# Designed miniproteins, single chains, continued (5): the designs that were tried, part 8

Each design is a single chain, and the fold is of that chain. pLDDT is the mean over its residues in the fold that is shown.

## One batch from the design tools (miniprotein)

Design m16248
Fold by ESMFold2-Fast:
Structure m16248 (fold): chain A 101 residues (1-101)
Amino acid sequence: SMKLEEEVIEFLDKLVDRIEKMENPGEDLWYLLKDSVIDHDEELKELFPDLETFQNADIEKYKKLLTLLIKKVFDVDVSEFPKVQEKIEETAKKIKELISK
């Protein structure tokens, strides 16, 4: 659905805006996601066992995080939406940039 694709893209844009307003993006984002998402997903717990691993993660790990977050929030397979996949990559790169500051 084109409307669902737009809603997912808007969600990712709002996530980036929220992270840009954080005092300590790495720590603040970690604690935001730990209780709500990471602690409830076995794959994400394995990818991000601690804050240090989260802050030093590569773009591919952040892409996986965003893919699973979208699956949890929207119940959609992002592989069906090329524009969402492109936006996930863009968002993952932006998260890496913001956390590395």
Scores: mean pLDDT 85

Design m16249
Fold by ESMFold2-Fast:
Structure m16249 (fold): chain A 77 residues (1-77)
Amino acid sequence: LETAIKHLEKALEAARKGDTETAIKHLRKAIQELQKINRPEDFEAIRYLQEAMKAAGSGDTEKAIEYIEKALEILKK
């Protein structure tokens, strides 16, 4: 879980700088880590992160940031 959160924090920083490529890289790593852990309570966070990747891929950094923040709220509680 800590590894996934660290990747999300790096993705958030990259997205805020407009670095969508780096943001997507870290989002992908966070999703992979969460899927490996396979906790049902994390499935909603994974869905938000998949939407964040889609937004970042289309250059919508504001929407990507919103989805990353929503996922972090779920994961950090």
Scores: mean pLDDT 81

Design m16250
Fold by ESMFold2-Fast:
Structure m16250 (fold): chain A 90 residues (1-90)
Amino acid sequence: ITPEEVKKIAEELGLEFESDEVAEMVARLANKFGVDKETLKEALKYVKDELGRKVIRREDLPLIAFYIRLKKNLSDEEVQKALEEIEKEL
């Protein structure tokens, strides 16, 4: 999944990213866990419903990762490591 595809999925949900960097981080997170576009759309919808706002910020990445973790049966340690690696790559 590309950052451009992530932005298109968010747009379909009436969501925007705070910055292009946040969209890049979400794309990298999805790719690290082998998340398809449909699962990513579900994760972004979950975040939208939880936050009640239209803008996804860097601080919302753990909430996106939490939904992916539940769907993919991943450990907290795997998710935390992926988030740390993504932050270091940007």
Scores: mean pLDDT 77

Design m16251
Fold by ESMFold2-Fast:
Structure m16251 (fold): chain A 73 residues (1-73)
Amino acid sequence: SELEEELRKKAREMAEEELQYLLKEGRPLEELLRAAEETERYAEERGVADDPRLRLALEAVREVLEEELKKLE
């Protein structure tokens, strides 16, 4: 769907920008991972974990982090 494609693209762009910010600031990448994990848990507790906007944003953050961590290995 067009909406899902647009949300996925924006989510990926935002996640990449946040990753670059952490790298430039010398902040640990684990901060972004922890924030994503806490957000997922909070969403599950409130029954909104299946919100497509939230789901795609969290997926993008995890993908970007996994790719960056894999490069450091």
Scores: mean pLDDT 77

Design m16252
Fold by ESMFold2-Fast:
Parts: sequence; C-alpha cells; structure tokens
Structure m16252 (fold): chain A 71 residues (1-71)
Amino acid sequence: MTEKDIEKLKEWLDKAERGELSPIELAVAILHAAVLISVLKNSTDPEDQEKLKEVEEILDRLAKIAEEKGF
C-alpha cells in the first residue's frame, strides 16, 4: 500500500512541476503526503524510514510549488 501511495505522489509531483495540477489537486497531494508521513513516522522498519525521507522530500517540493503559485 505505502509503495503505491509514494508512486501516486511522484506522479502528482511530476504533474505539478509541469504546471498540470490544479490548486485543489495540489492541496490534495500535499495533504496525502502529510498523512503518509504521519503513518511512516510510527514505523521502526529501516525500509519505512527510507520511504519517510522520500515522502518528506516530495512534500517539500510540492510545498515550494504551492508557494511559487501563491497558495
């Protein structure tokens, strides 16, 4: 499940960088990433810690795009 969620977030990030994501879609992507981070933070699995770093980086990039668009 988590791997599929990260793949979806990467797809949304690519679309956001291309300017293909609406403000609502961008907000949903940011919320989805934040929820996933909360889930991963409760894991002691080293693999989940690596996924956490990846999702945090995606969230940071999405947040920067939102800031650039004035959201």
Scores: mean pLDDT 80

Design m16253
Fold by ESMFold2-Fast:
Structure m16253 (fold): chain A 119 residues (1-119)
Amino acid sequence: MREILEEALKEIREVAEKAKEYSEELSEKIIKAAEEALELLLKDPSVEAVRKAMKILEEAIKEVIEDEKGLAAAKMAASLVLGAILQALTDREVRDAASKAYREVKENAEKLEEEKKKK
């Protein structure tokens, strides 16, 4: 588990380096949110920890969505973080909770993008 989560952190950093081409601030916010989320899961891989981790990622994505340049990179980073979490977790209930939280984050991101197009 820990080695898989550490490998996921490397992948997140690679995506963040690509995000810097659009916005350095976006990259820093996503890295910090991902590290905080992974620390929670490493301490206690429970359904509650997954919910807290996903909320941290959701808040970071909402802040980034206001910057059109970084939106695609932010969505990609969030997908990689969740993919790594699901791969590391062996408990089906925790994996199901993570998958549901990801769908909610993605739907909220799409709604904010639609609101911008209407203005």
Scores: mean pLDDT 59

Design m16254
Fold by ESMFold2-Fast:
Structure m16254 (fold): chain A 57 residues (1-57)
Amino acid sequence: ETIVVEARDGDGRAVVTLEVEDGEIVAGKAEQWGANPEHARRAMERAEAAALARALA
């Protein structure tokens, strides 16, 4: 099962992809980009938190 979460914060954007097998996270990938590095980091934090919440639900 693949979980993909995208988040935005101002000029920042992030996508977190988690691979889940047998109810456990077996692989993860995270990418962030944007004109403002701080906004990109915040977008990443939001995407990661949301992806983990979905994986644990």
Scores: mean pLDDT 81

Design m16255
Fold by ESMFold2-Fast:
Structure m16255 (fold): chain A 65 residues (1-65)
Amino acid sequence: KSILDLLQASPEGLTIEELSELTGLPKEKIKEILMTLQAMGFVELVDGGELTMDTPDDTRFRLRG
């Protein structure tokens, strides 16, 4: 399943760690995908702001409203 499908199923959001575990993709790949989705306006950090390569793996993401 895509990251968007997983986030759709989890309205409270999912962490980079949880997305990595659910997809089987490495955390670095999850960060790359999330950076693209955030730039496109599809996802956001629950606490707001921008995803960077230094973002902690326990940072929570959700679909943008």
Scores: mean pLDDT 78

Design m16256
Fold by ESMFold2-Fast:
Structure m16256 (fold): chain A 79 residues (1-79)
Amino acid sequence: LLARAEELARQALRADAAGDRDRADRLLSQAIRLVVDYIAQTMGDRRAADSARIAGREADRLGMPVTARTAYATADELA
């Protein structure tokens, strides 16, 4: 699970470096889903929801709307 999230994050960084912000945003949204699911399974839904809300706010600040939307939706589902 974490290895897949790491791979997606590395792909997102490469896409961003190449100027493909839309691809980077989509790849990061997939990585965030996997990380939040892992947190829910290991630390519980409340911790996962809190982490997802923090990730959503940071994604908004960085101009990653797909990642932000995915994080907020995941937090709402877990709350």
Scores: mean pLDDT 84

Design m16257
Fold by ESMFold2-Fast:
Structure m16257 (fold): chain A 74 residues (1-74)
Amino acid sequence: SMEDIKALEDIAKRGVLEALEVLERTGDVEAALAVLERTREEMIRYAEEKNIPEEVLKEFLEAMERAKAQLRAL
């Protein structure tokens, strides 16, 4: 449903914000990457539980991989 897609988006946004907060507080890129990996696992689990279309999940996972790449480039 649209509500389930919005919830998936909220999980992704919250994870990215948490990763940036960890990076700001600690300067630890690996700790920030661990937050994004945990967020990815939460997103996959949520999508499975709510039967979110694979195409929608793929779009969010690709955005997450871009965020990880940006952190690794620091």
Scores: mean pLDDT 85

Design m16258
Fold by ESMFold2-Fast:
Structure m16258 (fold): chain A 96 residues (1-96)
Amino acid sequence: PIEKIEEAILKEEGLTPVEVAVGRLLMKNPKKPFSPEEIAERLGISRSTVTRALDRLVEKKRVVKLENGLYQAYIPSKEEIEKKLPEIKKRFDEIV
């Protein structure tokens, strides 16, 4: 499924399982900003662990930090998708 391909992209960027889990939670709700505390509660991990994961995801341009301190999913460009996974490119071209 497409979710396994998305997980593979995140792993290829050198992300840890925690960073992948945080990224997936945000991508599942792309229009909803999350606080680190809400993410920690939903995933059952510490806020410090979530904050470190969010910092890494922002650095890799997978998540954006909003002015109010909340975090929201970053939608990758078509070029970024095409570079990482040929399979996801085919699926993206079918949808678009």
Scores: mean pLDDT 68

Design m16259
Fold by ESMFold2-Fast:
Structure m16259 (fold): chain A 94 residues (1-94)
Amino acid sequence: SAREEQLAALRAEIDALTARALAAIAAGDVESFVAEMGRLVELTVEVLRLRDQADADRLRAEMEEGLARLPGRSAEERRAFVLGLTDFAHSVIA
């Protein structure tokens, strides 16, 4: 279906953004990391909306608050956040 095709496309883009965010962490590029994570949050919210999740706006706010704290955190904590958000998005797509 069109919805299933859109979810598959979103999953592929989320996976690509995850790889770019992890590469930015490895490079010490905080600016690129923040930009890629902002895009990952937007795609995750789109997944939530396609799955008719009523609390998508609240979850967006929580994810954005989490992102705001990441520039001051370790590379390990930034990687954990990327992987946690990706795993969450995948669980909603599944």
Scores: mean pLDDT 86

Design m16260
Fold by ESMFold2-Fast:
Structure m16260 (fold): chain A 98 residues (1-98)
Amino acid sequence: MKKLLSKEEREEMLKELDKVIEELKKEGAPEFEIEAVEKIKEIISKEDAYYSDVQPIADYMAIRVANPEAKEEELEKIYAEKKAEREKKAAELAAELA
């Protein structure tokens, strides 16, 4: 859904992202994971951010909520699987449109 985020929704998401970054740093998470979250935070901070722009962070937050005790290695695996699922869905949609 291509809806603009409200100021309150953006501020709430940015607060959650800050918590995620703090927890990742405490757990010694890989630099690429921290940078990815910071990049998404930058996108969300823009006034014209759409819901579609925050889908990756929504997926990340859902994974963290479902796996609160997971280590960074396990989270990396889950992210990779999620990415593969998105690519498969995109390919199926492309095939249906062809």
Scores: mean pLDDT 65

Design m16261
Fold by ESMFold2-Fast:
Formats: sequence, structure tokens, C-alpha cells
Structure m16261 (fold): chain A 85 residues (1-85)
Amino acid sequence: KQEEIDLEAELALAEIEYAITLNDYKKGRISVDEAIEVFEKVLERLKEILERAKQLGLTSVAADAERFIKQVEEDIEKLKKEKEA
């Protein structure tokens, strides 16, 4: 129970950081390189959350983390293409 609550909280914090960073990038407050750097750090934390969720058998948290990892990976790829364009 405690591990599940802690992991859900970590996932929520990663989602918040991602949302803030995306908004800052869209408003021109940070560079594309800064946005990529933050998203890569968020991605690393999400992968750790996913691994832990799988170890604990928390299928719902694992599914949410997998979905969010895919979203962040796609956004990083788009930002990298935007930098090269």
C-alpha cells in the first residue's frame, strides 16, 4: 500500500514537471535544448517508476507509466526534429 501510494505520487510529480516544461517551451520561456534535457530526465524517472511498478505487481501504475513513457518519447523525437528543421 505505501509503495503503491509513493509510486503514484512519483508518477504524478513527473506528469506535473512534464506539463510545466511543455508549457514553458510553447511560450518560448525555455529553449528546445532545455526542453529536451528536462524531458529526458522525466523519461529516466518514468522508466524507474515502471520497473518498480512491475516488480511490485502494480499493473495499473505500470500501464500508466508505459503510456506516459511513450508520450514523452514521441515528444522528445518531435523536439529533436524541430531543432534540425
Scores: mean pLDDT 84

Design m16262
Fold by ESMFold2-Fast:
Structure m16262 (fold): chain A 93 residues (1-93)
Amino acid sequence: DFAEFIANLSDEQIDKMLEALEKSKKHVEENLPEELKEFLLKNLDRQMKLLEELKKTDDPERRKELAKEIVEILKESLLYLVPSEEMRKALEE
């Protein structure tokens, strides 16, 4: 269960994920169209805030709730990108 994995992350692992999300944010800002950029940056900011809250939270039940929210945001981001990429691929050649 990916949510269980996220709920059990150490502070060091959360910091590494936050660093990866900051790099992803820079990549989005520099490389993606404005319409995709707004949605993805908003989702990256949401994920980062939830990870920061997870790092501050010692309650296992609350950590599990935060982890589920992070997973849902990741699913939303994936779903948003997949149709656009598939449509582009279908229209290429």
Scores: mean pLDDT 75

Design m16263
Fold by ESMFold2-Fast:
Structure m16263 (fold): chain A 69 residues (1-69)
Amino acid sequence: MMEELVIPEGLSSEEVAALVKEVLEARGEPTVARVAEHELSKAPTGREAAEAARDALELVGVRLVVVPG
């Protein structure tokens, strides 16, 4: 089944990193989730963290959608 993760544009890098970690862990990729959380939390903005997460999420069958907050 195709899944979507909707992220509001107003989230911080830490908030985006936490959401991405939860999704990756739920999809059975806990090691990838830990690496992603660490790297995404370093992003200057939540938007940059969300865009950096796009490829990792698509790899586990989740499409990222960033919406205005």
Scores: mean pLDDT 77

Design m16264
Fold by ESMFold2-Fast:
Structure m16264 (fold): chain A 119 residues (1-119)
Amino acid sequence: ATSLELAALASGYGVDAFMEYLEKLRKENKELEVDFSGLELTREDAEAIGKRLGAEVRGEVRVGNFKVKGPASKLTDEQIEALRKVAEAYDLLARIGDLRPGERLEGTVEVDNVEYEVK
């Protein structure tokens, strides 16, 4: 699975769909090659986007250096949790894009550095 495939799944179908697909990849011992490094939405940018849409947005997205390459079955619980937070980030960004005038959205997602390569 690729970064684009997983990002599209989270943005279109939400966190639960992303996590179900990840579990399927783990069960089938499929390979992951993903880089989510540097995904960012500052609080100021979130507020500016909200204002442009006529909505209220309070939040922040920050993903550090995030690279995972290898079989999904070898992911640790910590790496799975980090991937869940990446799914939350893409879901939050999609929800911001779907806001209508008068709506409100709050959310913060922070993911530390994750580097994983199975040799």
Scores: mean pLDDT 84

Design m16265
Fold by ESMFold2-Fast:
Structure m16265 (fold): chain A 84 residues (1-84)
Amino acid sequence: MLRPGDVLELFDADGRLLARITLVAERPPGMTEEEWRDRLARAVGEIGTALQDAYDAGLSDEQILELLEKRAREAGFRVERVEP
């Protein structure tokens, strides 16, 4: 289960670390733990699908990272790019 401060890592096809994704959003008042978990899981799944679609479309690593930063920020995550 994702909690504030939890970190997810994104790797390229060669296994190099590209970015770290940190959950910064808190569970909204009136939302259950189960509803919050489902919402976070759906958001992570939607980001994963968008990244896969971008790879299939032949987008560059830079374009994929920009897409990740946009989608993750909209979902309540912070993205930190790892320097090469």
Scores: mean pLDDT 74

Design m16266
Fold by ESMFold2-Fast:
Structure m16266 (fold): chain A 81 residues (1-81)
Amino acid sequence: MSPEQLGLRAADLLRSLASFVDDEEVKKELLRLADEVREAARRGDSKKAAEYIRRGAEVAKPYSKLGAEQLERLAEQLEKA
């Protein structure tokens, strides 16, 4: 999977996680991070994309441990690509 595809997949996961969060501020932060990841990934900035994905994992962890772990794995793969 390309670095851009990894970032876009992470952005989609962040948007999905936002859709079931009841906390309005957390929802807004996840959606903001999803947009930041998408933009960084399309620009080819894998380092910034990974940083935003890791921040999203921290924010999402109380709502979805599995989602946070998936985001961390995507960030690690993106950093190695």
Scores: mean pLDDT 85

Design m16267
Fold by ESMFold2-Fast:
Structure m16267 (fold): chain A 63 residues (1-63)
Amino acid sequence: SHQIQQLQQQIAQLDAEIAALRAREAATDDDIEKGVIAVRIAVLEYEKRRLQQQLQQLEQQLK
């Protein structure tokens, strides 16, 4: 369905953003900046998990 496609797109966008932040975290020498980036990654991962749960529920309803 259109909703499944939209959720997949949103999850892919979050994956790309998380990957970029993880690369930045690995590249920085600043422990404070690492901490800030880690918190942002955690927030995006929580958003991704929510979308993944919605996708799973929706896919189950279509069976």
Scores: mean pLDDT 86

Design m16268
Fold by ESMFold2-Fast:
Structure m16268 (fold): chain A 65 residues (1-65)
Amino acid sequence: SDEALLKAGQLAGEAARKIAEEAKAAGKTVDVGGFYDENGGVGVAIAEDEVYFATADLDGKVTVS
């Protein structure tokens, strides 16, 4: 459902934001973004030269890589 898609995007974005906030607290420059589709949500955090992906499935499982 549309509600489940929005929640997946929110979960992925929250995970990416956490990574970005930790890097920002350490004095690094950060950017975050994300999207969602029929398969779930993806959040991206970029801290200087490092890129982190956070994914969230429609069942609410979050994975970071």
Scores: mean pLDDT 73

Design m16269
Fold by ESMFold2-Fast:
Structure m16269 (fold): chain A 84 residues (1-84)
Amino acid sequence: VKIVNLYEVELRRRTAPGATPAQIAALQEEIRERYLARGAYRVEVEELPDGTLHVRVVMLASESKFSLLPDEEFVGTSFYKEVV
């Protein structure tokens, strides 16, 4: 059993008014791929009922470098451990 120390950064991103489901899906994938390319351990993107995207970026606790993508709003951060 391995224990991994993680931190999660919660972000919100607004979609353009009148964005199509295909445009929203493409944006979700772009955000996921961008953060994974930047060294994220896990990325989850969900569409909220108000049309905003809620992004959860999980980083290894040893990784101290994090920067927002353009048009993203910081919501919060939390620390936890995961058993793998």
Scores: mean pLDDT 75

Design m16270
Fold by ESMFold2-Fast:
Structure m16270 (fold): chain A 86 residues (1-86)
Amino acid sequence: AVSVTLETEALPDGNVRVTVTVELSEEGQPIKVLVTVGPDGTLLAEAEINPGQTLRLEVVVPPGSTVSVIGERDGESRLLATLETK
């Protein structure tokens, strides 16, 4: 199983920091995690996570941005979490 937690922090410059925490159970398979922004899925960050690991990624985006977390494995993609910044 995979779990995703999204946290937001308003920055003094008016941007928003989004912290993405991904946890993969020890019984899982390795997956690639992609963090994208916008309807076109512009890639901001990517990393691989192995079973039993916790991955933390931070991205900075403007308010009103849609941030999505995608899991990829064996050519298949799945939306894990999504958030709109304010």
Scores: mean pLDDT 83

Design m16271
Fold by ESMFold2-Fast:
Structure m16271 (fold): chain A 99 residues (1-99)
Amino acid sequence: SSEFVEGEEVEAEFVFDGTPSAGQLSGVALIMMEAGVPTEVIKEVVDILESTEAKSLEYEGPRVRIKVESDAAGNATVKIKYITGKYSTPPEPIEMERV
């Protein structure tokens, strides 16, 4: 066995064939917030998704990676890869429940 520190890796991909709705943008932003992405980066991603121009952005944090790509035809892809917080050491069990 290798590392126990990495936790569970989660990958989410969003594909848009046209300008995303406000609800879709909010959904993507909430997932990025849950993944620990800085607010500045989230704002840049949303701006790219609302853009009608070809744009791209890649962000790499300690526990999250994001790649966003859009084209002038209204297509966009957002890839979010992050590590969950479940790698924390569990609390010691209470032995008093034993007979």
Scores: mean pLDDT 67

Design m16272
Fold by ESMFold2-Fast:
Structure m16272 (fold): chain A 72 residues (1-72)
Amino acid sequence: MSFLEYLDILAEALEEAGALELAELIREMKRAAEEKGPESPEVIELAREAERLLAEDPELREKVLAAVERYK
């Protein structure tokens, strides 16, 4: 699976979990990766913000991980 495809799946899993703000951050990350590359500083900063939000809600994090695992 490409990195961009993975981000799409992750955003859908987050929306299904009700994490709309985090899902939007992942979509912004995909846009930044398409425009500037997956290793760009913009993608790294968005990834840090997404991890921070997940760290604040352990139950959401577990639900998202379970949803993502279904797409592997």
Scores: mean pLDDT 75

Design m16273
Fold by ESMFold2-Fast:
Structure m16273 (fold): chain A 74 residues (1-74)
Amino acid sequence: SEEDLEKFEKYMIEEGKKRGQVDLAKELVDLIRKANETKSKEDLEKLYNFLESNPVAREIFLEAQKKIEEEKKK
């Protein structure tokens, strides 16, 4: 949902701030927005390649995903 996407984006930016990597977190958010908007294989591959080449971005993604999953279990 749009609300879940907004929460996910917020958690990624918060993790980026915690790690001193706000610009990297914003770039990750933009890639995720584009992939969700277009649902194209090209945009999904761009997101996947970004996560593979940026370990810190991958950590930000996983921590944000974990927070979303924890909220859904409550």
Scores: mean pLDDT 81

Design m16274
Fold by ESMFold2-Fast:
Structure m16274 (fold): chain A 98 residues (1-98)
Amino acid sequence: MKELKRKLTLSLISAALLAIGRLEDARLRGAPEEVLEALEEIRELILKALKYFNKENYEEALEELEKAKEIAEKHGLEDIAKLLDESIKLLKELMKLE
């Protein structure tokens, strides 16, 4: 349990940091507003998922991560989408054990 929770926490923090880094890079490059809004939504959804996860509200955490992944895939953010998919798999494994 503790090992899986640590891996998931690290995965979620990594996804949030990646989204923040991508957002700042996009701002500096003058990316379209749609892309900036997508990256901000992904960041907010990951942070909500982390908050739900810390409260052991795993179903709600899962919903937020799946929404973030859908937005990432729609906008071609493959690195973020892949990391979110890994987080989703870890969360689903945790939910099977609890």
Scores: mean pLDDT 84

Design m16275
Fold by ESMFold2-Fast:
Structure m16275 (fold): chain A 94 residues (1-94)
Amino acid sequence: DQQKKNQEDHAILIVSRKIEAIAEALLAGRRDEYQALVDEVQAEVEKALKTPQEPLKPEEVEEARKRILELEARTRGKLLGASEEEVEKRLKEI
């Protein structure tokens, strides 16, 4: 159980490190770059989930989760044509 949690926590950090670049490529319509980044992240996540991992600090994992959620909300807002101010207002509620 603890090993599975450690592996999942490391996977979350991997996603959090790449999510900004993925969002930027998607918003810019750079489909090839987006696909390459997604494939890279999937490969790193799969490796992390199959490799024994050391426990991470809870604060580091929580920060990574928040970053992913914030980037998802911002990217979705921009894709739907929401203003930057409306996206910022929503993110402050988190």
Scores: mean pLDDT 78

Design m16276
Fold by ESMFold2-Fast:
Structure m16276 (fold): chain A 97 residues (1-97)
Amino acid sequence: SATNKDYLKEILTNLAELAKKLTDEELDSLELPDEESRISKKLLVALKNASEEEIEKIAELIAKQLENEDDDIINELAELLGMSKEEVKKLLKSLKE
């Protein structure tokens, strides 16, 4: 439903505000030798450096991708989040309940 985009935007905005309070050294300390921690760190780094418009766009792309799989959307998310396509697909799977 239309509420999923607004909910994702709120979550991502809150994560971005938290990430902006972390130093680069503190963000690096979150990277453990596992893929889940790596993806989480990349998400926080991307959100820390994202504008409000970029956060809105990320939320819209995630919401669209959860409804229909589209390689162009995955490519755009990968660029915005600093992730590989495979990392984006894993992130999206973790958001699917």
Scores: mean pLDDT 78

Design m16277
Fold by ESMFold2-Fast:
Structure m16277 (fold): chain A 65 residues (1-65)
Amino acid sequence: SSMKKQLAEQYRAQAREAAAAGDYDLAMELLVQAGKALGKPEKGLEEARDLAEAVGIEVPKRLLE
């Protein structure tokens, strides 16, 4: 449990950095990875979709199942 939370926290920190740099593709990928690390892939995808909608881009197909 602790390891999964730490990994998710690392991905979220990296996603924040990517978004701050304007790299929204990378930020979305990292949000999906954070969700997977927590065993909640659907929530990671929802967060990626919300970010994509907010900045006016599409979620990359590689992140969808």
Scores: mean pLDDT 84

Design m16278
Fold by ESMFold2-Fast:
Structure m16278 (fold): chain A 86 residues (1-86)
Amino acid sequence: SFQQAEEEVKKKQEETMKRIREIIAQGKKEGLSARELDERINAVLQETKEEIEAILLKSGVSEERAKVRATHAVLEALRKLEEELE
């Protein structure tokens, strides 16, 4: 159902935020450059986008709408992280 799909999307957003927080914390400990951190974070964001697209497609959302919603969901998660890090 659409409600179940949106709950799964929210769970994926929360999991992604946790993964990015862990990458940032580990990167500080390891002395990673800003570029290396950006590369790792971008990889996680791309994986999350693809996973959210798959969730939405399985729920019957069209491919084009799934891509748009997945992009917005990733941006929503990123904005929340930026607020936490400031």
Scores: mean pLDDT 86

Design m16279
Fold by ESMFold2-Fast:
Structure m16279 (fold): chain A 64 residues (1-64)
Amino acid sequence: SAAAEAAAKKLGAALAKRAAYIEEKTGVKIKVEVEADGDKAKVTAEALGKKGISYYSVEEALRF
């Protein structure tokens, strides 16, 4: 949905800032990718050879 796409874009920007902060403080590089998946935001994060997937509702994503 358009709401999920807007929420995914906002969440992506917020998580990119958090990833940059973590890299600055710890030296750990985190790759974050956020996309709309139906009525949810799908987050894929890769760090230290590990890949994780999480889902957020539009309301949860908009809180970031």
Scores: mean pLDDT 82

Design m16280
Fold by ESMFold2-Fast:
Structure m16280 (fold): chain A 75 residues (1-75)
Amino acid sequence: MEEEIKKKIEELKKQYERALKAADQTSPLFREALKAEVEAAYYREIAKLTGDQEALDKARSYERKALELHKKIQE
């Protein structure tokens, strides 16, 4: 059970790293927004798999950051 969770976390980390590299190909503000979205998704999945409250709090923080950055892009 724990080993399966660790494997899923490692897979998520690899997916997260690939998404961040893709974001680096965009404009600076759009890159920041995409990175915040990727971090939010990553930490929310970690919280779902582990029940880690700190991960859930980080996910919420990054979701808010992504929303604010997207508002700036549309202005």
Scores: mean pLDDT 77

Design m16281
Fold by ESMFold2-Fast:
Structure m16281 (fold): chain A 88 residues (1-88)
Amino acid sequence: MVSLTAPASVKEGGTLTLTASSSVPVASFQFLLNGVPISEPIPATSDTVTLTITNVTLSDSGLYSAVGLDSNGNVVAKSKGIQVTVLP
């Protein structure tokens, strides 16, 4: 299982930090916004990976999720979605 940690809200112009961890071995993590990848796969050198988005805009609001990938790019674990709202 992938666990995703994100704040429920962030102020526009602020910093949004997403943290993903896995209870099973994965080769990489990929972060998604509304089901669309927002990062390249990030190698899992530990059980935890962090993605930091600086200077957030209102378009960064939505449903965030993370997936754990094997070495062939296959999804082996998924997080629950977390709704993040960017406030003006």
Scores: mean pLDDT 83

